# Designs tried in a protein design run: designed miniproteins, single chains, continued (5). Part 24

Each design is a single chain, and the fold is of that chain. pLDDT is the mean over its residues in the fold that is shown.

## One batch from the design tools (miniprotein)

Design m16800
Fold by ESMFold2-Fast:
Structure m16800 (fold): chain A 73 residues (1-73)
Amino acid sequence: SAAQEELLKELEELKKHAEKYSDNPFAQEVSEHLDGLIEWVRGQTDEEVLKRALEILKAEKEEIIKYFDEKAK
């Protein structure tokens, strides 16, 4: 589905962003959590659930990126 494809793409982009801080223990934990979410998304068939998860991820993504940028200083 379109929502599943977008959600997977967003999760993979976020994981690549975390890889820039691979020496950071928090970034490593986030990367592991994202792997779990990616597998969960691949197993989901409910379009409404996928759309809700995408909305939540987009809201959280900005905060996660902001936090990484702060820790990179």
Scores: mean pLDDT 75

Design m16801
Fold by ESMFold2-Fast:
Structure m16801 (fold): chain A 79 residues (1-79)
Amino acid sequence: AGNLSEEEARRMAEEIRRRAPEIKAKKDAAKLAGISLQGVALYLEGHYKEAAEVFETAVEIDPSLSATRKLAEEARAKA
């Protein structure tokens, strides 16, 4: 019984390995979204310095985040 479930798990692992670049990109995008949302929450609560640091971290991971960069600048100005 265990050998069949292990074979299925190995087939799934093989498929995941082939899709690893796509899975990594999705995980990175999800992390960036989570970081950006935490920054917005901190900004709305008046924690401007912490919000700026969070937004700056997101921009370091993805410099194309123009909206997040503007939020980092606004939060830093209010800190």
Scores: mean pLDDT 73

Design m16802
Fold by ESMFold2-Fast:
Structure m16802 (fold): chain A 93 residues (1-93)
Amino acid sequence: MSKEELKRKAAILSTAGDILAVAAQWTGSREDLETALETYEEAAKYAIESGDKEGVKWVAERLRRLADLARSMGYDEIAQRAEEVAKKAEEAV
């Protein structure tokens, strides 16, 4: 897969993650939060593989916002996982 394809996939998944995070905020559901987290985690993976440090930083910021949302809803485990994914992604680039 080319770096351009990886970067595009990261951008698409980041946007999908944003949409899912908005849905989770509206529904209050654990499942929607977990889906948003998994989508951002995949976005981070492609950003790392493409060497896109800016893209990784952008996804990490989204993951921390998701962590704040999850914590506000009482899902501390999801919040901790989102923070760990963000930290690991930033350390990988």
Scores: mean pLDDT 87

Design m16803
Fold by ESMFold2-Fast:
Structure m16803 (fold): chain A 90 residues (1-90)
Amino acid sequence: MRLALSPELAAELRALAPQMRAAIEEALAEIPELVELFKENPSLGAALLTGRILLLLGIRLDAEALGDEELAEEAERAIEELLKAAREAE
């Protein structure tokens, strides 16, 4: 179920873990702005929300491939918060 990574690619992804965590925190911090955008322009809001979810899904997949359960759980929680905010904005 997890991706089998080359040792070189795995090392590069591990080096990016702090940046992945920062991206998760940034996505969570942007939720109020995304909710307002979703209310004003649902099509644009949906497109940007989808882009954020895809980014977080990518981070979760990379974390799972690395065996970083904490990072994977942080990404999954961020996805759940974004989806919850989108549903409450509808």
Scores: mean pLDDT 79

Design m16804
Fold by ESMFold2-Fast:
Structure m16804 (fold): chain A 88 residues (1-88)
Amino acid sequence: DPAVAELKAAADKLVEAVRARDADAASEAARELGAAIGAAKAAGKTAEAIAVLREAVERLEQLPDTVMVREAIEGLREEIERLEKEAA
């Protein structure tokens, strides 16, 4: 599914930017991820989007504890909660 593949690529980009401690790359990746989430929702792939974001949180939790990692995890968890409420 193209929308899910794009979402996974955007999530991968965010995790790698956070791992690299590149704030500009992380900001750009977050915008791309937001757009990809919107596209996945429009395609009726909300459940798959939640799964991709949960996997991204798990990967971020394996990184060293930094403010950037904590903020990324919090942002993704908030988005997961929002998507779950919309799907109900």
Scores: mean pLDDT 86

Design m16805
Fold by ESMFold2-Fast:
Structure m16805 (fold): chain A 72 residues (1-72)
Amino acid sequence: MTPLEYVEKLVDEGIAAVRDAAAQGKSPEEIRAIAERYGLKVVIAGNFYNVPVSELDRLLERLQAAVDAALA
């Protein structure tokens, strides 16, 4: 697994967690907290493994899109 593949996996796990929380009727505050936790992990891992900023931005946008969809 490359560093980028590892960070992509963290984003996929975050999106799944956000979607599951929304399906369970969790509050917007709880959904945002889950997304913030995964977003922080993505930023930390991406920074340590020197993942390109453009790739990190793309991945974080996908996580944010999942939050926006869950809160719609």
Scores: mean pLDDT 85

Design m16806
Fold by ESMFold2-Fast:
Structure m16806 (fold): chain A 67 residues (1-67)
Amino acid sequence: GKYKEYVFENPHMKITLTANEDDKLVDFKVESKPEYKKLAEKIKEELEKLKGDLKGALELAKTAVAG
């Protein structure tokens, strides 16, 4: 299948979202500095709930790296 990857990054965190050809979130990766590990874990939990909702996942990732 064809996949699209969306990357959101700031100096503290990198979020990668993988969507399929039907614009469904199928995978994600969250990398952070040690000081942000708890926030990264919370973001992973929220992204897991957003599997199938690419739009929601994109907004969450955008908001997470904007702070």
Scores: mean pLDDT 84

Design m16807
Fold by ESMFold2-Fast:
Structure m16807 (fold): chain A 60 residues (1-60)
Amino acid sequence: MDMEEEEKGAKRFMELAKKYEEGDKSLSQEEQEEGEAAYELFKAGMGKGVDKLLEEAEKK
């Protein structure tokens, strides 16, 4: 996946997480499936980005 798609996944996951918190922990089946897909994109982007940030942080 390119960076743009992973960014969209992260944003979508955060939107659903916010809705989950504000919406009394209720998501439709469609939103649950969407959240699962967005979470996979988010993890892929986070895994690469966070690992790189941690590597750079260790140098400080």
Scores: mean pLDDT 66

Design m16808
Fold by ESMFold2-Fast:
Order: C-alpha cells, then structure tokens, then sequence
Structure m16808 (fold): chain A 80 residues (1-80)
C-alpha cells in the first residue's frame, strides 16, 4: 500500500478505537489503537503513531495491564 493509503487506514482504525473506547469495549479499543499505531508507523507518520500508542497505553492501564501500558507509553515517547 502507498504511505497515503496506510495513513488513511490508520486514521480509520484510530476512529474505530475511539468509538470502541466510548462504548466501554476496552479490549477492542486497545487492539484498534495498536493496529492504528503500526499503520501510522509504516506510513512514516510518527505523530499519528505516538497519539495512537498513547491512547493504547491509557486503555491498557484501565485494563490493569500496567507493564503493557508502560511499554506503550515508552514507544509513544520515542516517536514524539
């Protein structure tokens, strides 16, 4: 896929993640934010990847997955 197509798909996954989070589906939200971050990274959009990883970290923390949340926060900081 082109970088533009990857970024567009990443943005769609990010919005779906926000929707899942607002509905209280934390497991789905975490998965979608991680997938969004991977696609933003592939597209070279470090800002989008960092934003997605930051939300993934927040969701992981709410799920009680503290070690995963710390890793995701560190990944986001490394990209920002």
Amino acid sequence: MSPEQLRQQAQQLYQQGLQAYQQGDLETALQLFRQSADLFRQAGDNGGAAASLTLAATVAEELGRHDEAERLRQEALDLA
Scores: mean pLDDT 88

Design m16809
Fold by ESMFold2-Fast:
Structure m16809 (fold): chain A 100 residues (1-100)
Amino acid sequence: TVSKTFTVEAPVGARIIVSATVTGPGKATVSVFNENGELLGQKTLSEGETALIGTTATRPVMKLTVVISDGEVGTVVEIEVIVETPDGSRLVAKATLTVK
């Protein structure tokens, strides 16, 4: 199991989307939690699959924790965090997580 916490700055009411793609061989379960430990979404992905897990910004600064579990050792998951506002979408964070 590996995890990463993202600090996301967004206007209240903006849509925050976590995109997780399995880019390495194998499967992985992707879970996204808010700062209170509440599950926002979860999906098991095979190689080449993407999960989009979204939430609405309730504060100007949001903390989201992405957890990769039930993956085979060496499975690679690419994470992108996107904020959608009336002015358009922007990529605000990116990470690559490898299952250990």
Scores: mean pLDDT 83

Design m16810
Fold by ESMFold2-Fast:
Order: structure tokens, then sequence, then C-alpha cells
Structure m16810 (fold): chain A 62 residues (1-62)
């Protein structure tokens, strides 16, 4: 549901924030009008942490 997706999204954001603090860097992602994504290796790790946490929370909400 939309609410479950919002909860997962918030959990992902928190995981990204924690990983950003751990790495001492900011999440840097640029998305062009055509959907092309540009990011750094550190930002990839932050995104992976966010996605992992969001998926874990989605599994708990089922």
Amino acid sequence: SLKDNEIASQAGKKAAEEKSKELGTKLEVRVDADGTVTTSPESEEILKAAIKKANEELEKLE
C-alpha cells in the first residue's frame, strides 16, 4: 500500500543518513531530464544501504 511504501521510504532515508555519517560524505546523485543518473562510489554505498533497509521494512509490513 501507499502507507507501507511511505514507511519503507522513511526507513531508507534514515539508513542513507546513517551511512552518510559513517562515510563522512553527503549523498550526491544527479538525475537528468531523460532519467540518466550520475553518482559517486560513496553515494552508491549510501543508496545500497537505503534500498536494503527499505526492502527489509517492506518485508516486515507484509
Scores: mean pLDDT 73

Design m16811
Fold by ESMFold2-Fast:
Structure m16811 (fold): chain A 95 residues (1-95)
Amino acid sequence: SDIDIAIEYAKKKAKEKHPKAEYLGTKVIKLSDDVTLVKVTYEDKENNELISVEVEIDKKNKTVSITISTINKKTGEIKSEQETLSLEEVKKEAE
């Protein structure tokens, strides 16, 4: 399903940016009939950071918005990057 592809894509993105981070979990949230949010969370214990990858799937427009946030657990500083891809691009990169 598109949700499973989004989960694998989110995991791949987190691992590429933070290779030593440990997987904590996945949440799937239905925002509307056409929009689903997949949130994958990792922890980098060495750097005391939480990594959140949020993949918002819009089935109607066939677009995917990806937000990668790195949260410093000591300072509370949040750094975020956002990208928008087509659903087909996400499928190719998840492989």
Scores: mean pLDDT 84

Design m16812
Fold by ESMFold2-Fast:
Structure m16812 (fold): chain A 93 residues (1-93)
Amino acid sequence: MVYEVKVYSGDGELLGEGTATTPEEIVNIIKEVLGYQPHTPEVIAYLLSQMEEGEVIALSEAGAYAIAKTEEEALEEVRKVAPDAPIVLIKKL
């Protein structure tokens, strides 16, 4: 399984992106982009288990998340509870 990962600032700017096949690789992309590790591989693995192929998860630094069919919908939903937080988008390919 392949995941597309994008990291956005609280201002909505794309800070970095990459592709991963494991929760550990996703965590490493986030850590390289943000300079710190807000989530563990175990938390990421749990969230990935909730996704179907083609779905997107938007995950805030504080742990609020939304799952949707599009990046735009997932971002909009998570921003309702985390308007100014960095957001990680993970798409299941």
Scores: mean pLDDT 85

Design m16813
Fold by ESMFold2-Fast:
Structure m16813 (fold): chain A 81 residues (1-81)
Amino acid sequence: DDMNTNMGNMYFNMGDTFFDNGNNYVNMMNYYNGIGDVYIDNGDITNGMNYYNIGTNYDDIGTTYYTNGYDYYNMGMHIFN
């Protein structure tokens, strides 16, 4: 069924898009955590912790995108099962 094949591929493509967005947010987490490390190493604990909190917020967003990507992948697999 070409319609089911198109629907399954649409769900996999949506999953890939959410995973790519999740990876971008994880990269932002790593970037801000790296800035935090520089502040901590220089003895500026307050600014270091503020940057770690920014990193944690990006990690939480990235995790949400990965969860949505996984859900779309499961929908695609269900179509082809």
Scores: mean pLDDT 89

Design m16814
Fold by ESMFold2-Fast:
Structure m16814 (fold): chain A 83 residues (1-83)
Amino acid sequence: SEEDLKEAEELLEEAIRLGEEAAARARELGNLLGALAGGALGGLAGIAFGVGKATNDYEFAKEQIEKVVEQARRMLETGEPPA
């Protein structure tokens, strides 16, 4: 539905923001791998969104993007890349 699309878009924006914040935090700590991983998280969320849009499966997109958000949040807490 249009509402599911909007929710997925909002989650994508949050994932990108958190990934950028995680990358900035890792750079502050001198952690190159963390900075690269944080930057990559937004791209992964974008891929998940694109798959959801192509398959009309926004529930899948939201689930995958939520996982990216969780990883970005853990990186913000530790300054380390996701496991």
Scores: mean pLDDT 79

Design m16815
Fold by ESMFold2-Fast:
Structure m16815 (fold): chain A 56 residues (1-56)
Amino acid sequence: SMAERKAINREIAEKLREIGDQVQKAIEKARELMRKKGLSGLEAFLEAMKELGLEP
């Protein structure tokens, strides 16, 4: 039904927002690590995820 699809779409949108927030925090932390440690973007991002307790 349309109501059921609308509910599922809302749950998906909320999960995407949560993922977006986590990715944004990881990017911000990665920028800090690039500046402090001279890491490459990918290395900084992976270390940021590890420091924030996020699994890649």
Scores: mean pLDDT 78

Design m16816
Fold by ESMFold2-Fast:
Structure m16816 (fold): chain A 62 residues (1-62)
Amino acid sequence: TGKESAKEGVEDFVKENKDPKKLEAALEIVKKNYEDEEDEKSREALKYAIKVLEEEIEKVKK
C-alpha cells in the first residue's frame, strides 16, 4: 500500500528482513520509542509493531 503507517511499515519490514539480528535491533528501537511515546494512539501502533517483531523473531529462531 502507499500509506505510510507504523503498522504497515513494520509488516513490510518483517517481509523484507528475515535476519534475527536485524529484527532484534528493530525491536529495541521500537521498544525505546514506545517507552518515550506520550500519545496513546502512537503507543498502540508501537505496541502492535513490538508484537509483530517479537512473533517474527520467534518464528525465525525456531
Scores: mean pLDDT 73

Design m16817
Fold by ESMFold2-Fast:
Structure m16817 (fold): chain A 55 residues (1-55)
Amino acid sequence: SLAERAREISGVEAEVRTVNGKKYLIVRGELTPEQIRELRRLAAEHGMAFAIELD
């Protein structure tokens, strides 16, 4: 799944969430610039917005 691929890239928790009909790829934790670029690209490929959620 997309969430599984995002966890592989980030090494932290990730999920796909739908809010008011819009899909978001949400990753929870600190990321390197390279991980952010990869995840933003992954989200865009699937028509999703990318968001980082910190604890």
Scores: mean pLDDT 81

Design m16818
Fold by ESMFold2-Fast:
Structure m16818 (fold): chain A 60 residues (1-60)
Amino acid sequence: PSRREVLENLADILYAAGYVDEEERAVLEGMSPAERERFARAMGLDFATLRELYLRYLAR
């Protein structure tokens, strides 16, 4: 998956993986792509990890 695709689905990826709750998910859904990238970085999640979480989310 592309970086753009991963960031577009970030809220769902992190919620499905248990990193954020429903309230935090809603906040993430309102974030711009740049804000989502900063959030992921603050969480210590690199794009390799986010891609793996996204593939896991798609396989659910």
Scores: mean pLDDT 86

Design m16819
Fold by ESMFold2-Fast:
Structure m16819 (fold): chain A 64 residues (1-64)
Amino acid sequence: MLTEEQKKNFLDYIKELVERAKKALEEGRIDEAQAILDVINSFIDYLKEKDPELAKEAEKIVKE
């Protein structure tokens, strides 16, 4: 199981990546936005195996 600090760090990092992806899309940098989304999806897949509940929280952040 992930520690509480690790869970917080993962959610904070995903939130930062989502903000960066949104900015890239707003600026027309589609390739960069897609690369960031691929990284986010990789983290979510990792979390689905380690902590499915945390993965659902991460997915909510991405859908905002």
Scores: mean pLDDT 80

Design m16820
Fold by ESMFold2-Fast:
Structure m16820 (fold): chain A 70 residues (1-70)
Amino acid sequence: MLTAVIPASHVTDLARLRATLAALGGSITSVNDDYILATLPRDRLAAFAAANDLQLTHEGNSIAHFAAPS
């Protein structure tokens, strides 16, 4: 499991985000004004990005960063 860092400003529907994460074996761990933290399996990062119209910008050993498409 990786910690996913998601820009809060890009998330308009938190319930949809929660449902998408649950379908991929993840869950939301923290919500704040700047970002949302979630857990996600490493092999599901690309599927999560595609489902939420996000780009995977960084993948580390324990953390993955997402951004809105340019």
Scores: mean pLDDT 82

Design m16821
Fold by ESMFold2-Fast:
Structure m16821 (fold): chain A 70 residues (1-70)
Amino acid sequence: MEEEKRQEIVDKAANKLSEETPELAKKAYELIEKGDFEGARQVVREAAKRAGITDEEADALYEELKKVFL
């Protein structure tokens, strides 16, 4: 299932971000809460780059973060 595969990618990416860049993960959540989705996306991409997460995993994580606040 497409959603199941996406959830696996998100879980792995979120775990890596929490371990490697917890401060940037929190910053992304704060930006989404403020409605700064462009800023949040940039922070997620920077955190992903630092944690060695692929762009596909970063994009999947960003979409899940948006859903939490919508």
Scores: mean pLDDT 71

Design m16822
Fold by ESMFold2-Fast:
Order: C-alpha cells, then sequence, then structure tokens
Structure m16822 (fold): chain A 97 residues (1-97)
C-alpha cells in the first residue's frame, strides 16, 4: 500500500540521518528549507549535485563528500515531504533523529 511505502521511506530516511552528526543533520534541514523556498524540483537538485561534483572533481575530499551527502538526503527528504503533503513532519524527523 501507499502507507506501507511511505512508512518504509520514512524508516530509511531516519536510519540515514542516525549515521550523521547533529551538525550534519542541521545542514540537511537547512538544505531542505533552501530547496523548498526556491521550489527546486528533483531534476534541478540532481543537476545541481552533478554540477557540484564536476566542479570539485575530488570525491576523496571529506568536505566535498559531505556536501553531496547533505544535498542527496535533502532531496530525498523534500520528495517525502511532497508525497506526505507535510513539510513539518519531515523537518521534525531530521531534527529528532
Amino acid sequence: SREEQLKRALEWLREQLKELSEEQREKVREKVLEYHENKKSAAEITAEMQAFAERHGDLSDPEVLEELIVMGLAAEALALAKELGDLEVVLELIEEA
């Protein structure tokens, strides 16, 4: 069911967020808000991530890898928020993870 799919997606997001520090989770939250305010589509976020990776080139750089992880998780969180019709639930999940 759709409810079971959303539950699994929320559980997946929570597990990914548990692997992050509090500072990294705050970066994800800020990026979700940025993408939401700028009305970014999944395609636009993917293009931005690709452009960022191409500019930096060195995926062994921890700062470059962190930014890509933050952008990716923010994109997934925003997609879930749109599917739920509730941004606040996803923002609370990120803050409380």
Scores: mean pLDDT 81

Design m16823
Fold by ESMFold2-Fast:
Formats: C-alpha cells, sequence, structure tokens
Structure m16823 (fold): chain A 75 residues (1-75)
C-alpha cells in the first residue's frame, strides 16, 4: 500500500540519518559532534535509539555538545 511504502521510505531515511549522527558523534571535531546532537532533535522522539545517543552526548568533553544534548532532552 502507499502507506506501507511511505513508512518504509521514512524508516530508511531515519536509519541513514541515525548512521550519519552516530558517525558525527564520534568525530574528533566538537562542532561536528554538536551538529550531530542537534540533528537528533529533528528525528522521531519516540524512537528508542535516540535517548541513549543523547545520554552519551551528555558525557561529551565539550560544553557546547553537552548543552545541545540537554536542550534536545528538555523538548
Amino acid sequence: SLETQARVIAALGEERALRVVEAGLRSPDPEVRTLAVLTLGFLDPADPRIRPLLEEALRDPHPATRAAAEAVLRR
């Protein structure tokens, strides 16, 4: 059905976005890690994979990355 096709496309988009975010969170560049955390804020908040990534970002050595994670978690 069209609904099934739309859901598959959305899920594939979210899977790719999560892979990009996970790679970004492991970047040596704190600006890239901060952008990855902010990107999590635009993904589906009901996805159980998002909260653990935000909790990992709360332990980041850079204060901007931690602040971004706190802001996304407060939404």
Scores: mean pLDDT 79

Design m16824
Fold by ESMFold2-Fast:
Structure m16824 (fold): chain A 67 residues (1-67)
Amino acid sequence: MASPPEPSPEQRALYAERDRIAEEIAPLVQEKGKTLSPEEQKELNRELLEMLRAGASKEELIELIEK
């Protein structure tokens, strides 16, 4: 089974936060994607993933989407 071997409370909080933010911004990314070229959509998704991994806030991710 795919389970973390020794997740700290901090790691579990980070995973939950990341997943929650990703779900909350997904509709915004989808809406923005409809106005972008495939190349621009790919770049946006890449930047969003990098920011999410760096622990960016939901507001920072929305800022990137809206730019």
Scores: mean pLDDT 74

Design m16825
Fold by ESMFold2-Fast:
Structure m16825 (fold): chain A 82 residues (1-82)
Amino acid sequence: ADEQAYREAVDAIETAEKLLEEAKKNKDNPVKSSIYLTAAGIEIAAADFYLTRITDPEKRAELQARIEKVREKLSELSKELD
């Protein structure tokens, strides 16, 4: 159970990171970059949800740090596009 939640959280984090990279590459297209930012936000929310299903405190701390880092990148890119 926890193993599956961990895997799902990692996948969501990695997908969010990829979507943020795509948003950055498409800064000259505000519609396209906005879509990537929105998708990244959804993946971050999914990762945060999966985090609540993990009971191992070490793995939770690891993923929480990764989620926070990706969330910070989303915030930075969102400000650049406004």
Scores: mean pLDDT 85

Design m16826
Fold by ESMFold2-Fast:
Structure m16826 (fold): chain A 82 residues (1-82)
Amino acid sequence: SNEKLNEELRKKAEEIKATKLSEEEKEKLKEEIIELLKELGFSEEEIEEARRLLEESDVSGADLKIMLEVAKMELERKKAEE
């Protein structure tokens, strides 16, 4: 449910707020997000657009970690639905 997803996201967001990321760590997180989007079944066109947005946007390390955790939860949901 959206409520459970929001609760898990808030908990992870609190853990992430305490983390300071280097530029190298941000680049690694961007690539992990892209790989998870591929596993989620996004099209090559959608993946390229997501990559462009991640590169063009001055996204904070905390936001990148939150995006990664959301993508991981969506992948687990997809796997759980068989």
Scores: mean pLDDT 73

Design m16827
Fold by ESMFold2-Fast:
Structure m16827 (fold): chain A 93 residues (1-93)
Amino acid sequence: AKEEEQREKLELLLEIQGAAAAMDYLGRTKNLPSHPEAEEAFREAKRLVEEGGSLEEWRELVERLGELVEEGKTAVGLGEELAELLLKKLKEA
């Protein structure tokens, strides 16, 4: 159903936001520099939020962000930027 697909997309967006917040927290608490792989993942997240994408692209990004968090690879500040972008898009919807 369309409603089920829309709900899954929202759940994936929340997971992306959660992973981004976790990365910001790890980077700040451990004074880790921004990792290129984490920066690339956040650039892809912003692109998918702004331009849209398939559910497969959203799922792949969630998995990649989760792996980066587990590896301790972070990008400080980008999690807050992504959260602000998501909030803006929700207000415009």
Scores: mean pLDDT 72

Design m16828
Fold by ESMFold2-Fast:
Structure m16828 (fold): chain A 60 residues (1-60)
Amino acid sequence: KVVTLPSPEEMVAAAEAMVSHLRLDAARRAKVDAALQRIRDATPEELAEASQEFEDALLA
């Protein structure tokens, strides 16, 4: 791709691939799934916040 701006769908696909290799308990998995859903639903203005929520859920 000449322009490599990540789309929300590409970000979600990459995140799902990463998460599939992680051993997460049910509570952490639920937080990660909620954060991924937030990214899918995010407007361009909310995308940075949604990405931060995903990172927080993943690293908590």
Scores: mean pLDDT 70

Design m16829
Fold by ESMFold2-Fast:
Structure m16829 (fold): chain A 92 residues (1-92)
Amino acid sequence: MAEKYFEEAKEYNEKGLEYGAKAREALAAGDYAAAADYLREAARYLRETAEALARAYEALGDPEMAREVRELGERLAEGLLARAAELEAKAA
């Protein structure tokens, strides 16, 4: 029953890792604007990964783990968005 949500989380996580890699490549090239945009996409997929994982844990009867996963995902996404804002400021 939770398998669908774990599969969705895996797909979103793979997308997040792709954008994270693109952000790292853009940073190495000195393209701060592109790096900021890629970090925003990575943050979006990180939030979607956390939501899918939380729904999987709720389906397994673990609402506490679901809450922890959502809180951790939001905190990590906020960190990526803060980093994107710093890089956007450097591009200006």
Scores: mean pLDDT 89

Design m16830
Fold by ESMFold2-Fast:
Structure m16830 (fold): chain A 65 residues (1-65)
Amino acid sequence: MEEHEQLLAALAAAIETGVRIESIEVKDGKLTVTVLVETPEERERALEFKRLLESRGIEARIVER
């Protein structure tokens, strides 16, 4: 998957789930998206976002505060 396809997939998933994106990192043609969680409702959305990205081979990380 090209970098731009990964980015479009990540943005579409973020819009669908309503997650807060903390950072997006690209290294060696691979995308890693980090989402921020502060409430239980945000955690549920972040877990759904992670499943959507991982099903497409994109790495997703969750940071809880």
Scores: mean pLDDT 80

Design m16831
Fold by ESMFold2-Fast:
Structure m16831 (fold): chain A 70 residues (1-70)
Amino acid sequence: EEEEYRKKLIESFIKHSKNKDFVGLGKDYLKLAKERGEDRIPLDAIEEVSRLVIEAIKNKDYELLKEFEK
């Protein structure tokens, strides 16, 4: 179910952000997007990840950005 999947995914992203694992978040997000396609990923999860990326940029976490370059 998308609703169950969405909640678990967002919770995992939030948990990883609290551990400052932004690189891991970026890798998982990129992989998920490529493997499942854009319509497969819950929109709420995309919004949350986008917010986390902005936070990472403000914290000068360039490692996350480098993952998208590869």
Scores: mean pLDDT 58

Design m16832
Fold by ESMFold2-Fast:
Structure m16832 (fold): chain A 78 residues (1-78)
Amino acid sequence: HILSPEQIKEIAELMRKRLPEPLASVVVEALESLADRPVSVDEAENKILAALFRAGADDAAIAQAGRAFREAVEEVLK
């Protein structure tokens, strides 16, 4: 599945509302860095994971962000 820049912005807004800080800011910044062109869902997810690893997020935070991302993608693609 391919996400448009508009869909990335919608996903980022959902993630901002659903994740606690500082996790929300890390994820939103990663997604906003992709909002200049269409990207695959896998590319967006990998970008989030890379940002979380760089920020020192633990396994629980990574799992929480991954679930929230997949849920947001499902909602935006419907």
Scores: mean pLDDT 82

Design m16833
Fold by ESMFold2-Fast:
Structure m16833 (fold): chain A 73 residues (1-73)
Amino acid sequence: MEAVAAEFRARAEPLARETLEALAAGDRERVEELLRQLAELLLEAYRAAGASEEELERIRRGLEEVIAREVAE
């Protein structure tokens, strides 16, 4: 778990920083792209932690709904 969390953090930190910069700039298209990349990294971390394919698909759908809502509003 710790190793998975460390890998996720190392890969997510640059994307999170870029997402905050895009938000500050009002670049909604870039924010959507970066949030989708963060969602994929999160799904990889869950898979590495032993999540089932069904759980990953459920999480993916939830993340897509959240991203769509955040970008639209």
Scores: mean pLDDT 76

Design m16834
Fold by ESMFold2-Fast:
Structure m16834 (fold): chain A 63 residues (1-63)
Amino acid sequence: AAPSAAETAKMLAELRERARAKAESLGLSQEEIDALVAHLEKEVRRLIAEGRVAEAEALIAAV
């Protein structure tokens, strides 16, 4: 089932936090961090839109 707007927002917030922290720990520039976060957010949004919520959650956890 498709998650609610609130659930989607929560998942994306967690993804942004995790991806940004990971990229910063790798010494990436702010521009590189923003590009990486945008790419991962696009993938998570696509998985959610396709009803693949478990895969979206797994992707977020793998960051």
Scores: mean pLDDT 83

Design m16835
Fold by ESMFold2-Fast:
Structure m16835 (fold): chain A 100 residues (1-100)
Amino acid sequence: MSPEEKLEQARAIVDSYLANVRTIVDELEKGKISAEEAIEKIEELTKKTLEALRDYPELAKVIEEYTKKIIEAIRKKDYKEARKIIGEMRERLLELLKKL
């Protein structure tokens, strides 16, 4: 895979991760899943995403840092804060992808 193709794949992985985390928070807010189920889903998704981004440790570090904050917000039932943190994570990941 070319460096350009690898970077495009990393972008797709990041976009998928952000969309899936947002969906989990949406389901939690609607009462479709418990906070415990939401945290478990996010932790499993994060583990798989970090494995997929093994060649991009800068992206992995941002995902780990922000995911911990999202999980803490969920534990506090502060879904507004969780959404805000997801938005901040998105902005930081997109800026890093521009530099790669």
Scores: mean pLDDT 87

Design m16836
Fold by ESMFold2-Fast:
Structure m16836 (fold): chain A 93 residues (1-93)
Amino acid sequence: EEVERLAREALATIDTAIELAKQMSKIPEYAEEAKRLIDLFNKLKEKVQELAERGDVEGLRSLLTKLQQILDAVKNRDFKKAVEIAEEALKEA
């Protein structure tokens, strides 16, 4: 129940971030970082699935918090910060 809800929220947050990054990738100034973020977001989707399969509620909550921080960074066009948080989220066990 909680696992399904958190996984759905995390995936929705990632999808929103991917759409914003796609729009920003059309701006030459941001294209490289936006493209890297899209790659990282696809890896984060795999991590959401792994955590959901394990029933790791705490892992999903931690990841969702980081995804919200990434989304805020993308909205502020701080792609360096967004990449940093995304890479940290992927390293956490």
Scores: mean pLDDT 83

